# Designed miniproteins, single chains, continued (4): the designs that were tried, part 97

Each design is a single chain, and the fold is of that chain. pLDDT is the mean over its residues in the fold that is shown.

## One batch from the design tools (miniprotein)

Design m15590
Fold by ESMFold2-Fast:
Structure m15590 (fold): chain A 60 residues (1-60)
Amino acid sequence: MSKEEEIELIKEQIKELEEEIKKLEEEIAASPNPPLELIRRLASLHSALGILKAALSFLE
């Protein structure tokens, strides 16, 4: 796999993950008592986003 292909894939994953985070944050904000599972999922998505952004910085 070329470095350029890897960078493009990571950028696409970051975009998709940011959209999922936004949607989940809106869902949590709409609920007066959001379930712990949604909070945990949001934390996991933020963690994954951080890892992908770090990987992208090393590849660029």
Scores: mean pLDDT 81

Design m15591
Fold by ESMFold2-Fast:
Structure m15591 (fold): chain A 72 residues (1-72)
Amino acid sequence: LSKEEEAEIYLALGYMALSLGDYDTAIKMFEEAIKLDPKNAEAYRGLAEAYRQKGDVETANKWEKKAKEAEK
């Protein structure tokens, strides 16, 4: 498995955790995806959504900005 393929697996796990309301697990999965593929804008958006669902709007906005930068 390439790092890009590994990142996609973590991305999928992160979204699964979000759908289950497990925001802490979602954050960990999205952070791992970003470590493997720092240009994956979707992972940054997932991280922003997880923080938003936890009520941390300031951190969510920071990750949303990084998502836009990664997207170019």
Scores: mean pLDDT 85

Design m15592
Fold by ESMFold2-Fast:
Structure m15592 (fold): chain A 95 residues (1-95)
Amino acid sequence: DIEKLEEEYRKLAKEANETGDLELYLKAAIKMVEGQILKLKEALENTEDEEERKKLEEGLKRNEKALELLKEALKEEDEEKKWELLEKASKILEE
C-alpha cells in the first residue's frame, strides 16, 4: 500500500533527521523509492499513450536501479562505500 509506505517513510525520515543515522536515512530512502515504483506501475496500467508509457517505463527502470543500490548500501558495513552507493542512487533518481 502506497499510503503505508509514505507513513513508514515519514517516520524513518523524522528519526534520521533527529539522530543523523545514515542507516535510518537509507531505510527512509528505500521506502520513498518503493512508493514511487508502485505509483509508476499504477500509472503504466492506466496509460495507453505510447509517449507517456515510454516516459513511465524509463522512470520505473531508474527507480528500480536506485532501489537496488540503496538496498546494497543498507547491507554495506563500510561507511565510505555506503555513501558512494547512496550518491550513485541519488544521481540516477535525478535523471
Scores: mean pLDDT 83

Design m15593
Fold by ESMFold2-Fast:
Structure m15593 (fold): chain A 65 residues (1-65)
Amino acid sequence: HLAEGIRLLKEGKYEEAIKHFDEAIKENPDLAGAYYLKGVAYQKLGDEEKAKEWFEKARKIAPKL
């Protein structure tokens, strides 16, 4: 799911990428990268508030990201 989400993110399919990052988080809740990339997808959609929420979640899991 993570790799598929990254592919969709690069293709500009941000909503679909978020869905795949949600699946990645469901399978590995400690996968800080998936939280971070979900934030990036929201940022690309112009949803800065949601982007901040997911970046904060990623930082709580891996503070050095």
Scores: mean pLDDT 80

Design m15594
Fold by ESMFold2-Fast:
Structure m15594 (fold): chain A 82 residues (1-82)
Amino acid sequence: KTLVNTLEKLAEAAERGDREEAEILLSFAYMNLAISKVAGETEIAEVAKPYLDEVDAALRAGDFQRAAETAREGSKKLKELL
């Protein structure tokens, strides 16, 4: 739930070109991933991590379209598990 919502908001921020908000939301996503892992939701954490890593790479490259698309795909994939 929380990780999915964070990724959706991150995609919206990236679509607006709001790098600062997108980076803050990415930090929250990594925090939520760590919480999911501690809660025993290891499958959710393992599935989410590659999407977060790709979003991080895209934001560092200034590729906001790729960041938004990756965040939306990650959100969609996680909804299938929840």
Scores: mean pLDDT 82

Design m15595
Fold by ESMFold2-Fast:
Structure m15595 (fold): chain A 92 residues (1-92)
Amino acid sequence: MEELEKRIRELKERVETAALQMYLEGFTPEEIKAAIKVIADIFRERLVAQGVPEELADRIADEIYDAGLKAVEEAKRMTPEEVARRVAERLG
């Protein structure tokens, strides 16, 4: 459980940072959402393969996807300079 919780937290952080970076690079919100969904779906499949119940794996994947969506919605309300600052803070 602790290892899984850490992996979920780390993936959510990576997905949020990736969403902000993609937004800064000029990808559309729709393109970013599509990319995040692929990441969430792959992680979901890996969790099921590792013995996590499908219902729990689905909820975790939804949580990861929602984290990415939240980052895109936050980026829409920021200036490019604010998005760049947030990305820099997350990477170092």
Scores: mean pLDDT 82

Design m15596
Fold by ESMFold2-Fast:
Structure m15596 (fold): chain A 67 residues (1-67)
Amino acid sequence: PPVTLTLEVVYADGSRERVTLTADSLADALRALEARLAAEGWELEEVELEQVSDTEFRGVAYARAAA
């Protein structure tokens, strides 16, 4: 079944954004997040996840300016 990932993204400039991603796996959802951040000049530094159910994850992601 598809996985839903809900994250608070904390950017190095102090801004925050809530992002919800749906993918076939947690790895695919995280890859989609990385691609989204990279498109805007950000790089994923760290992610802290909590498993809510077999198909739902929540957490916080930290993004820094891409080098």
Scores: mean pLDDT 85

Design m15597
Fold by ESMFold2-Fast:
Structure m15597 (fold): chain A 61 residues (1-61)
Amino acid sequence: MSLTDKLLELIRAGAPEDEVRAAARELIEHYRKLNGITEPPTDEEVDAVVRGFRVLAEWEA
């Protein structure tokens, strides 16, 4: 199961915002590592990813 699938499942299940944000942060860190980026994600980046995935989750509902 991918980190992307995990984040979508948490959003669809109505998980708490802190849990959703934690999953989004983990996903961003994973992809940053794959691209050789060592900097941690910002809160703004986490918020943007959560917003995008919430839109995607609604389209599949």
Scores: mean pLDDT 78

Design m15598
Fold by ESMFold2-Fast:
Structure m15598 (fold): chain A 77 residues (1-77)
Amino acid sequence: SAKDLLNKAKEYLKKAKEMKKNGEDPSKVAKLAVESMNYAHDAIRTGSPEIQREALEVMREAGLLFNEAVKEIQAKK
């Protein structure tokens, strides 16, 4: 269901935030952020307006995490 997809998106976002806080490999953070965005996108496509609003916020936060992780990867080249 769209609610289950939103919950998965939120779970992956939480894991990505925790990995970043713990100084984990930015490649792993980026991967979890992408998973969060993919689930959020699916929730937007299938969800109610309420689910769409929450999923859009998850996508915004996951996108910021992804961009920061990519920036860290590029800085370590």
Scores: mean pLDDT 85

Design m15599
Fold by ESMFold2-Fast:
Structure m15599 (fold): chain A 62 residues (1-62)
Amino acid sequence: DKEAIQKGQQLIAEGKRLIEEGKQLLKEYPDDNKQVLRGIGLILRGIGLRFQGGLLLGKPME
């Protein structure tokens, strides 16, 4: 299904962006517990989106 492939690719791209944003927060504010938790939350959400996108594409998460 072309629509499922397009959606899967979109979710993977969005997930990668969230992971990079979260990593940036951890680098900029390593001693700020609130920013660290926010960064971890963004990384976990990004991983979830990549997993969901991978399922739509029939690929395991890497």
Scores: mean pLDDT 80

Design m15600
Fold by ESMFold2-Fast:
Parts: sequence; structure tokens; C-alpha cells
Structure m15600 (fold): chain A 68 residues (1-68)
Amino acid sequence: SMERKAAQLLTAAGIHIVAAETTKDEEERRKDAENAIELAKEAKEIGSEEDKELAEKYIEKAKKLIEE
């Protein structure tokens, strides 16, 4: 189902957020943050209102991780 797919995308996005937060390598942080944004944006298109809220939080957090 689309709902299950959204949950899987958000789980993957969350994993990439944690990876970006824990790395000291700027290139790895950027790649993980960019992957999290992509996955969260996909989840936002197909997910419930709760999924969209979580996806937006992940997108905001990931963007801040690559700002400096």
C-alpha cells in the first residue's frame, strides 16, 4: 500500500538523518542529508497528514545539517 511505502521511506529518511548527525565527514553528512531530503519528499507526496508532518521535520533537520 502507499501508506506502507510512505512508512518505509520515512524509516529510511530517519536512518539517513542519524547517519548525517553522527558523521564527522562533511561529504558523508551532505550525502546522507540529501538522501534523507529525497526520501522524505517522496513520503510527503504519498503519506498521511502525520507522515507529511514527520517528513517536513526531517527535511528541515537535514537542510540544517548541510548549512554548516
Scores: mean pLDDT 86

Design m15601
Fold by ESMFold2-Fast:
Structure m15601 (fold): chain A 56 residues (1-56)
Amino acid sequence: SLLTSLLEELRDRTIRDLGDFVTDSVKKAEEYLKKGDVEKAQKVLDEGRDFSDSAE
């Protein structure tokens, strides 16, 4: 239905807006982990989490 489509689009947009910044942080952490740099990966994740908490 039209209402279902609208709700799905609103939800998808919210997830995209929040997900883009979270996804970027995760990708950076994964790159560091692949290099074996666990400390830098942890730092990126901590910074991403802190940013997320301060924004919402």
Scores: mean pLDDT 67

Design m15602
Fold by ESMFold2-Fast:
Structure m15602 (fold): chain A 66 residues (1-66)
Amino acid sequence: SEELTEQIILKARKILAEGKAVELSEKEKEEAIKFLLENTIISEEGLNSMTSKEIGALYQALKEVL
């Protein structure tokens, strides 16, 4: 949902700001993007333009909210 996506983005920004984001391997990034596509409204193009650290923060935020 849009509301869930907004919560995840906000939480991910906090994770990044606090330096708590985990650097993902290429395989982990692919798995994280798939999970984010299934649970958020963020576009595939948008996710593919992000760094592994940004994807890591979003993935961590999603796991904490779910």
Scores: mean pLDDT 83

Design m15603
Fold by ESMFold2-Fast:
Structure m15603 (fold): chain A 57 residues (1-57)
Amino acid sequence: SMQRALEEARRRGDEGMRLARARATELAAQVASHPESRETLAEMARRAGLPPAPAPP
């Protein structure tokens, strides 16, 4: 039924947001731990046409 479909969609959305937040935290920790990962992300951003991040001080 439509009502069950809406409940399922909301549940998936809430779970997706929680997982995305956990993933973002893990990724941030990995980037902070590996300078080479930051360089890889910068290259990916360049390929996507995004402006380069300012150099760290």
Scores: mean pLDDT 68

Design m15604
Fold by ESMFold2-Fast:
Structure m15604 (fold): chain A 75 residues (1-75)
Amino acid sequence: ELRELARELAEIERKLKKGEEVEKERLLELAERARELGLDEAAEHLRKAAEEEDPEKKIEHIEEALEVVGEAIRE
């Protein structure tokens, strides 16, 4: 579950870095999954990414979420 979440977030980051759009609803769905896995900090970063219109800042929020998920996987 954590590894799947990390994979999906990495794909979203890659798409945004290529200038592709990602639906707000998709980011909110991933935020809810992060919360259900006990990763409230990752969920908060993903909610911020969903509301962010600046692509660079949106990527930063997703990278913060990925770091939290990555730390949970390593433990």
Scores: mean pLDDT 81

Design m15605
Fold by ESMFold2-Fast:
Structure m15605 (fold): chain A 101 residues (1-101)
Amino acid sequence: SEAERRARELAKRATAVAAGAADTGLATSPEEAERATERAAEFAREQAEKLPTKEEAELFLRRFGAFMDAAIAEAPPELAVQLERVRRAAEEAIREVIRER
């Protein structure tokens, strides 16, 4: 469906931003890594807010989780740790949007 396609495309965008934040976390101070993680979580929230229904936001969360699982599985151990950290923050931000629906 169009809703499924939109949720998937937004989840791909959120995953790309999360991956960028994880890369930043490897190359920088803990404080800058935390700031990058917060920016990725806010971006994920913004993408989830573009979806009008609870069901669409839940689909976005599922697709984002699946894309992050795939990225973590393919990542070297140090990057996998950063990806998991960013994933947790982003998923919590998405869940807040779902709770508001």
Scores: mean pLDDT 88

Design m15606
Fold by ESMFold2-Fast:
Structure m15606 (fold): chain A 100 residues (1-100)
Amino acid sequence: VDPEVLEREASLSMAIITLSVSKLAIERGTATVEEVRRMAEVALKLAEEAGAPEEVLEEVREHLEEAIRALEAGDYAKAVEHIEKAIDLIAARAEEVAAA
């Protein structure tokens, strides 16, 4: 296995873990908008460093922005839904990297 492939897989896994922690915090009512925004930025950077295509990064960013807007409005269910969609997009890229 190519070390560069393992490093990209690790970065995508860390992005998924970061968003999953944010999701749990929202579900528990412990998340602040600022914390979720920072975790979203970290996850996007990790996905970008892993070589995710710009189209995928744009979709992930849009879902994370919608999640933040929902959280600001107090719609925790909608915020969780959008974070889950972002996780699914990143997970699909992780499968492509593993297949390479």
Scores: mean pLDDT 83

Design m15607
Fold by ESMFold2-Fast:
Structure m15607 (fold): chain A 97 residues (1-97)
Amino acid sequence: LREEVLELLDRAIDVLNRAALRAEERGDFDAASALTLHVAQLAVLKRELERGADVREIAREAAEVLRRAAEVAEAAGLDEEARELRELAEELERLAE
């Protein structure tokens, strides 16, 4: 369970970094900045999980961050990344049961 959540957090960070780079390439610096802040939020959650935080609480918080990030990505026209972020959020929610 903890290893599964860590793997999903790593995948989410990769998707967010890709989305931020694409937003920047398109000149959407507001979206790039917002997505980069979401990367920082997930990095904090990953560190907390590695330090023994409750895995289900981290999974729930990460799912919420990813849903907000998906909205930012969708508004910026990054539909592929938005879809991937929503799928990762759903998987994290299932692990939080």
Scores: mean pLDDT 87

Design m15608
Fold by ESMFold2-Fast:
Structure m15608 (fold): chain A 64 residues (1-64)
Amino acid sequence: SELEEVLREGERRLLAAKSVEELSAAGHETVARVRELGLSPEELERAIQRVDDLGARAAIALGL
């Protein structure tokens, strides 16, 4: 699905981030892409939570 492709690309970018600035940019860009998909409010909330969870994992890997 388009959502799964957006989330896979977002995960790659978040996990590849080497700074707080890169992590923030990847997270914001992924959320913006998710918002463009025309999801229901409920599906959008779940998708944003998935991005937040990926960002949290990436932040831990960066030692934040």
Scores: mean pLDDT 86

Design m15609
Fold by ESMFold2-Fast:
Structure m15609 (fold): chain A 84 residues (1-84)
Amino acid sequence: KIEELKKKIKKIKEEIEKLKEEIEKLKEEIEELRKKLKEAKTLEEVLSLIGEILRLIGDILELERKIEELEKELKKLEEELKEL
């Protein structure tokens, strides 16, 4: 049982790290879009870029929620491991 808990903990930690890396990449995409927004010459370009930025922010919020759920599960597993 202890070895199974350790294996689950390791897997969840790896999943959290992967999701954090995905968030970092999305933040980089938002920075590039913000640079394009400063150079935008038409209202259509501005609205399109804002829409894409908002979509990426939505994606980040979804990934952050997944991380929060995984961190709660991790905390439960770590508590179980301490009680054994």
Scores: mean pLDDT 86

Design m15610
Fold by ESMFold2-Fast:
Structure m15610 (fold): chain A 68 residues (1-68)
Amino acid sequence: LSPRVARTAARIVQLLLREGPLSAAELAERLGVSRSTVSRALDFLVEQGVVRREVVGGVTRYSLAPSI
């Protein structure tokens, strides 16, 4: 995992803890990073079981896993 993606992953976790479920676009906008960087960080977090991916009405949103 690149240092930039790892830092973005940590910031995503903090933001989701504070603000609840957010889309990748919302995360990119609020963190001031590219959607590509957010997507890579989210893929990592989902693979690690830290974040959950949910699709509601065609919109993909992300939230913290219950055991974090």
Scores: mean pLDDT 80

Design m15611
Fold by ESMFold2-Fast:
Structure m15611 (fold): chain A 95 residues (1-95)
Amino acid sequence: MSLEERLEEIIKQAEDMLKFAEDMLKKSTDPEIKKQLEDAIRTLKEVIELARKMLERGELSPVEFAVLSILFAGAQYLVDLVAKKLGLEKPEFKT
């Protein structure tokens, strides 16, 4: 599997997770949950932007990919915490 294919997969998963987080944010009344969702949304947008910039440049840095992966994992963790608190099943992002 190419790094380009992995970046496209990360973008797709991040976009799906972003939609889920934005939907939860609109329905949430808890200030703590709202803050966690806002932090996750911000991080997911950063992940998408960085991945798109890497694809557009045509330069794939292992260090940049590692940073991207760490940011994405952090956003996944926040979305998981919120989904668990709300008793919701989040979309499955691991195969």
Scores: mean pLDDT 78

Design m15612
Fold by ESMFold2-Fast:
Structure m15612 (fold): chain A 55 residues (1-55)
Amino acid sequence: SDEEFLEKIEKKLKEAKDEFDIGVVQVAAATLIATSEDPEIIERAKEILKEAEEK
């Protein structure tokens, strides 16, 4: 589900060690923003994308 995928992305961001890991998180979050129909999922994915850019 989108919620489980979101949780996995959040954990990957916390564990990210390099630019490659950050890039994977950014692509995954952007995919959720583009494909999810749930506004709460979209907002949380946008937060993750912002956090990834600051890391």
Scores: mean pLDDT 80

Design m15613
Fold by ESMFold2-Fast:
Structure m15613 (fold): chain A 87 residues (1-87)
Amino acid sequence: HHHMQQKKEEELVKKAKEYAEMIRNAEVLSVFDPGAGKKAVENAKKKIDELRKKSTPETQKKIDEIYNKAVEEGRKERERLQAELEA
């Protein structure tokens, strides 16, 4: 039974990484289409929130770290691309 729970938590972390990648891509999209980018970020965040609700506190912390890193990296990439386009 412990092995089944651990496996489920690993799958949730894997999905969180996939949705985090969607968030990063959505932030980049915001450079070209702010409206579409915002909607994409909101949709990806909703999917992350669903994973958090199904997770143990330990796995939720890992999901939060993945999410926060993706948001930070996405914003930095967006700012970098915006600056590059203005150069």
Scores: mean pLDDT 81

Design m15614
Fold by ESMFold2-Fast:
Structure m15614 (fold): chain A 55 residues (1-55)
Amino acid sequence: SVEELMEEGRKLLEELVEKGVISEEEAKRLYQGLEQAATVSEVAVRAGLAELKKI
C-alpha cells in the first residue's frame, strides 16, 4: 500500500540522517518528493523509494 511505502521511506531517510549520509533538510526534501509521488500513483512511490535505496 502507499501508506506502507511512505512509512518505509520515512524510516530509510531517518537512518540516512543518523548515519550522516544526508542532512535533515535533504531528508525533508526527499520525503516531500515521495508525498508528491503518492498523489500520482503507488508505482511512482515505489520508483521514488527505489531511488532513495541507491543512496
Scores: mean pLDDT 84

Design m15615
Fold by ESMFold2-Fast:
Structure m15615 (fold): chain A 60 residues (1-60)
Amino acid sequence: GSLSEEAQRIAKKLVTGRALTPEDVAALRALPDEQRRQIAEALRSAGREDLADKVLALTE
């Protein structure tokens, strides 16, 4: 599905190499599993497997 505006903002930070704030981490954790998975897939496609693993590690 489509990423929410907040999910897109977080994904852009990660793709551009910016560090996540505690607020970004909390927002990422609050996203539905499908949204987090889609962010992780986008990061893998961009060659950022390290960041994809971090995003998936926030899954409950």
Scores: mean pLDDT 76

Design m15616
Fold by ESMFold2-Fast:
Structure m15616 (fold): chain A 64 residues (1-64)
Amino acid sequence: SALYEEAKKHIEGLVKKILEQEDKVGYLRKLRDEVIQVADTEFPEFRDIAEEIDKLAEELEKKE
């Protein structure tokens, strides 16, 4: 849906800003938790976005 695509682009922009931070893994996990809250309350499809953020955080933690 248009709403899903717009939200995904917005979240991708937030991820890019987080990747510039020193504690990027911590900030990504915080963003994941916020996206999960949205999924639980309004838009279940946002769980897919939260899972993508979590996987990114895990990969970055594995490399550090």
Scores: mean pLDDT 80

Design m15617
Fold by ESMFold2-Fast:
Structure m15617 (fold): chain A 85 residues (1-85)
Amino acid sequence: SMMEEILREAEELLREAEELLKEAKEAFKNNDIEKMEEIVERLEEIAERLRELVRESGSEEVRRILLEVEILLGLALIMLGILKL
């Protein structure tokens, strides 16, 4: 069904975002600004795609996944901001 396809895509995007946060923590430890910028850019792309999926589905579960990804993006942005100080 369309809803099953949307939920599957959203769950795959969440898993990618969680792996990116793990990479962000390693980049932060290594003071790797370039890698951190790449991770932030990809997390922003994931968040934008999830917003599209929320608009298409109206699903509360997809909206919850979007909120989780926005938190991960916020953490990565804080880490990037610290590295650029």
Scores: mean pLDDT 91

Design m15618
Fold by ESMFold2-Fast:
Structure m15618 (fold): chain A 68 residues (1-68)
Amino acid sequence: MARVDALEAELAARGLAAPVTLLTLAAEYGLSVEDAEKAARMYEEKTPGKLDAEAAKEAVDKVAEERK
């Protein structure tokens, strides 16, 4: 709850619109604001060619994987 709201506000301040699915996944995965921004940018690049839920999950998974 609080983490999702904080991520949404921070991404909006950076000019990024992310679906609640991406915000929820980022919060559950424990992503930082910077990693969530990275996932949102990846989501925007791929959204026109993919289902929103799949694109959001792929973006979050890729950022989480890259951190390790």
Scores: mean pLDDT 72

Design m15619
Fold by ESMFold2-Fast:
Structure m15619 (fold): chain A 61 residues (1-61)
Amino acid sequence: ALPAAVAEVDATSEVDYAPETAATVHLSGSGVDAARGQAVTVDLSYEDGRLTGVTLTATAV
């Protein structure tokens, strides 16, 4: 589950999907909500269909 602070800034976010290999998937996305003055970066890593890493960063802008 996402922290509430991170979820509140996803009104207009874009996600880029860049698989590294057939067995490994790395998804990264960033969004900025200027109306709320916050920027969010999400980084998800998958290996063999299993979630192996999650990084969430929310920054005031």
Scores: mean pLDDT 52

Design m15620
Fold by ESMFold2-Fast:
Formats: C-alpha cells, structure tokens, sequence
Structure m15620 (fold): chain A 56 residues (1-56)
C-alpha cells in the first residue's frame, strides 16, 4: 500500500480477522484479547477523565 493510513487500516482489519477466525494459538489469542480489552477500557476512562478535567 502506498498510503500509510490505508496500510494501517488494512493491517488492523487483517489482525482482527485473524483474531476472530481463531487462526492464532489459543494462548496468544487470549493474551491479545486481554490487551485489546484493557486498551479500550483505559482509553475510555482516560477520555472521560480528560473531559471531566476540562469541565472543571
């Protein structure tokens, strides 16, 4: 891919498909799922905290 943005998007989609298809080893899949869950929750909490601080 010529565009970095498009390349990142394709890589993200491929990674999610591999995770969903179960082609990765169970242990590796479990670790990746846990990391993604933690990142999503952390990002959500960080955004909420940032909004709360901006309102204060």
Amino acid sequence: LELIEEEEKVNQELLQELLASGKMRPVALDILNKQEEEKMELARKTEEARLAKSLA
Scores: mean pLDDT 67

Design m15621
Fold by ESMFold2-Fast:
Structure m15621 (fold): chain A 73 residues (1-73)
Amino acid sequence: SVIELLEEALERLEAGDLEGVREQARRLEELGDTETARLLLRAAELAETGDPFDRGVALVAVASALAAERSRE
């Protein structure tokens, strides 16, 4: 489920586990959701800077994608 992968990615991102975020992106690519996978990879790149502002942008991006997926159900 895309929702389950986004929930896991958000938890990993909040924990600073960027490899965990990239793992969820790989799983999304396997499901054919390349756009959401690309969003997660960019979020990991932003969080990797160590800048609190970039981390905030990454968290909002993933949370917004999750909210959009939940709204489709």
Scores: mean pLDDT 85

Design m15622
Fold by ESMFold2-Fast:
Structure m15622 (fold): chain A 76 residues (1-76)
Amino acid sequence: HMELLEEAKKALEEQIKKEGPDNVDLLISLARVYLKLGEYEKAIEYARKALQIDPNNEEARRLLTEAEKKLQEKKS
């Protein structure tokens, strides 16, 4: 349900606020939640932030590619 994804998003945003914006796992988790919510621009933003910290992170790269593809489909 969408409500569970919104709660997960809020929890991850609070965790980033406490631990700082440089936690790669939290950024990846937030990108994943935004992707599932259909908020593709935010998913791209957080995946890019994760890649800025860890350029070789395969999950962040995968999420970025998927979010960019979905954003293009939405704009078409």
Scores: mean pLDDT 80

Design m15623
Fold by ESMFold2-Fast:
Structure m15623 (fold): chain A 82 residues (1-82)
Amino acid sequence: SAAAEFEAALAALLAATTPEEINEATLAALRALDRLPPEEARRMAERGAAAIAARLAAETDFEKQIALSMALIGFAVVVATS
C-alpha cells in the first residue's frame, strides 16, 4: 500500500547516512504521499515533517542539513496543499 511505502521511505530517510540516500528516500516518501487520499497524506506528512525536523536539529553535517531541509520543505508543501 502507499501508506506502507511511505512508512518504509520515512524510516529509510531517518536512517540515511548520506545526502544522496536522504534525497532518494525523500522522493520515495513524496511519491507515496501523492498516491494517498489528501487527508491521510496531510496527516502522514505532518508526522514525517516532525520526525525530519527532529533529525535536522541533531544533524552536524552541512550537506545532510541541506538535504533534510529540502525534505522538510517537500513535506510542508504536501501539508499546505492537502
Scores: mean pLDDT 90

Design m15624
Fold by ESMFold2-Fast:
Structure m15624 (fold): chain A 68 residues (1-68)
Amino acid sequence: GAVARLRELLAEAQADPDLTASLSGDTTLTLTAGPAGYKKLIALTLMALGDPALTASLSGDTLTLTAK
């Protein structure tokens, strides 16, 4: 389900030293990239835009993912 997908992405981002991740409730994941993490953040944004279970919004160095 979409909530499980967000939890998987949270765990992946927490393992990456160039990303910071926080989960708000069960439905919103916020990812912030440092300069070295920005290409990873762009790749995650493109992946999420292609995922029908997720809504993605990118603002500067911050990606917000919401479960549908």
Scores: mean pLDDT 81

Design m15625
Fold by ESMFold2-Fast:
Structure m15625 (fold): chain A 85 residues (1-85)
Amino acid sequence: KEEYLEKAIEYAEKAIEYAKEGKLEEAEEYIEEALRELEKVDPLEGQITEGMARLIIGVYKVIGKEEEGLIEAAKLVIEKAEELR
């Protein structure tokens, strides 16, 4: 359990780093990896978090703030992983 939560946090932190560097596609890929690890711990919370992350990314992309959206989505994944510890 803890191993998957640690990986979820690690991937989400990498997503924030890549987003800040303007590497938005790589940031999104790391968010996907983080969500997959979270789902291994709690499928329901993982699916809910994925839905919320997708919504955040989509809304921020529409308003031209893709970097901020990816950072906010990654932060949500970290927060959910910490809650499941």
Scores: mean pLDDT 86

Design m15626
Fold by ESMFold2-Fast:
Structure m15626 (fold): chain A 91 residues (1-91)
Amino acid sequence: MAEGLRRLADHFVAASDEKQDGFATGIIEQAKALGERAYNLYKYNPEASQTLLDEVEAVARRLEAESEKGKPAAKAVLEIVDEARKKAEEL
């Protein structure tokens, strides 16, 4: 479910400095979309929702570990995951 986000993170790590900014934006935008998907999924399948959020968090943690320049984007993704989990707790 988070394969696209993983590919964007891989592209970010491999990219030149100029292109990294574009991939960072794409990572954040895709993380927001996945967070909304996980929130909507929680009412029908809480386990799949949690699995999706865990996959998104894992990508962010890997980006944080592999790229100093990726840390701001990773932090933004982790904040998106935390917000989606908090919203799910209200259901």
Scores: mean pLDDT 81

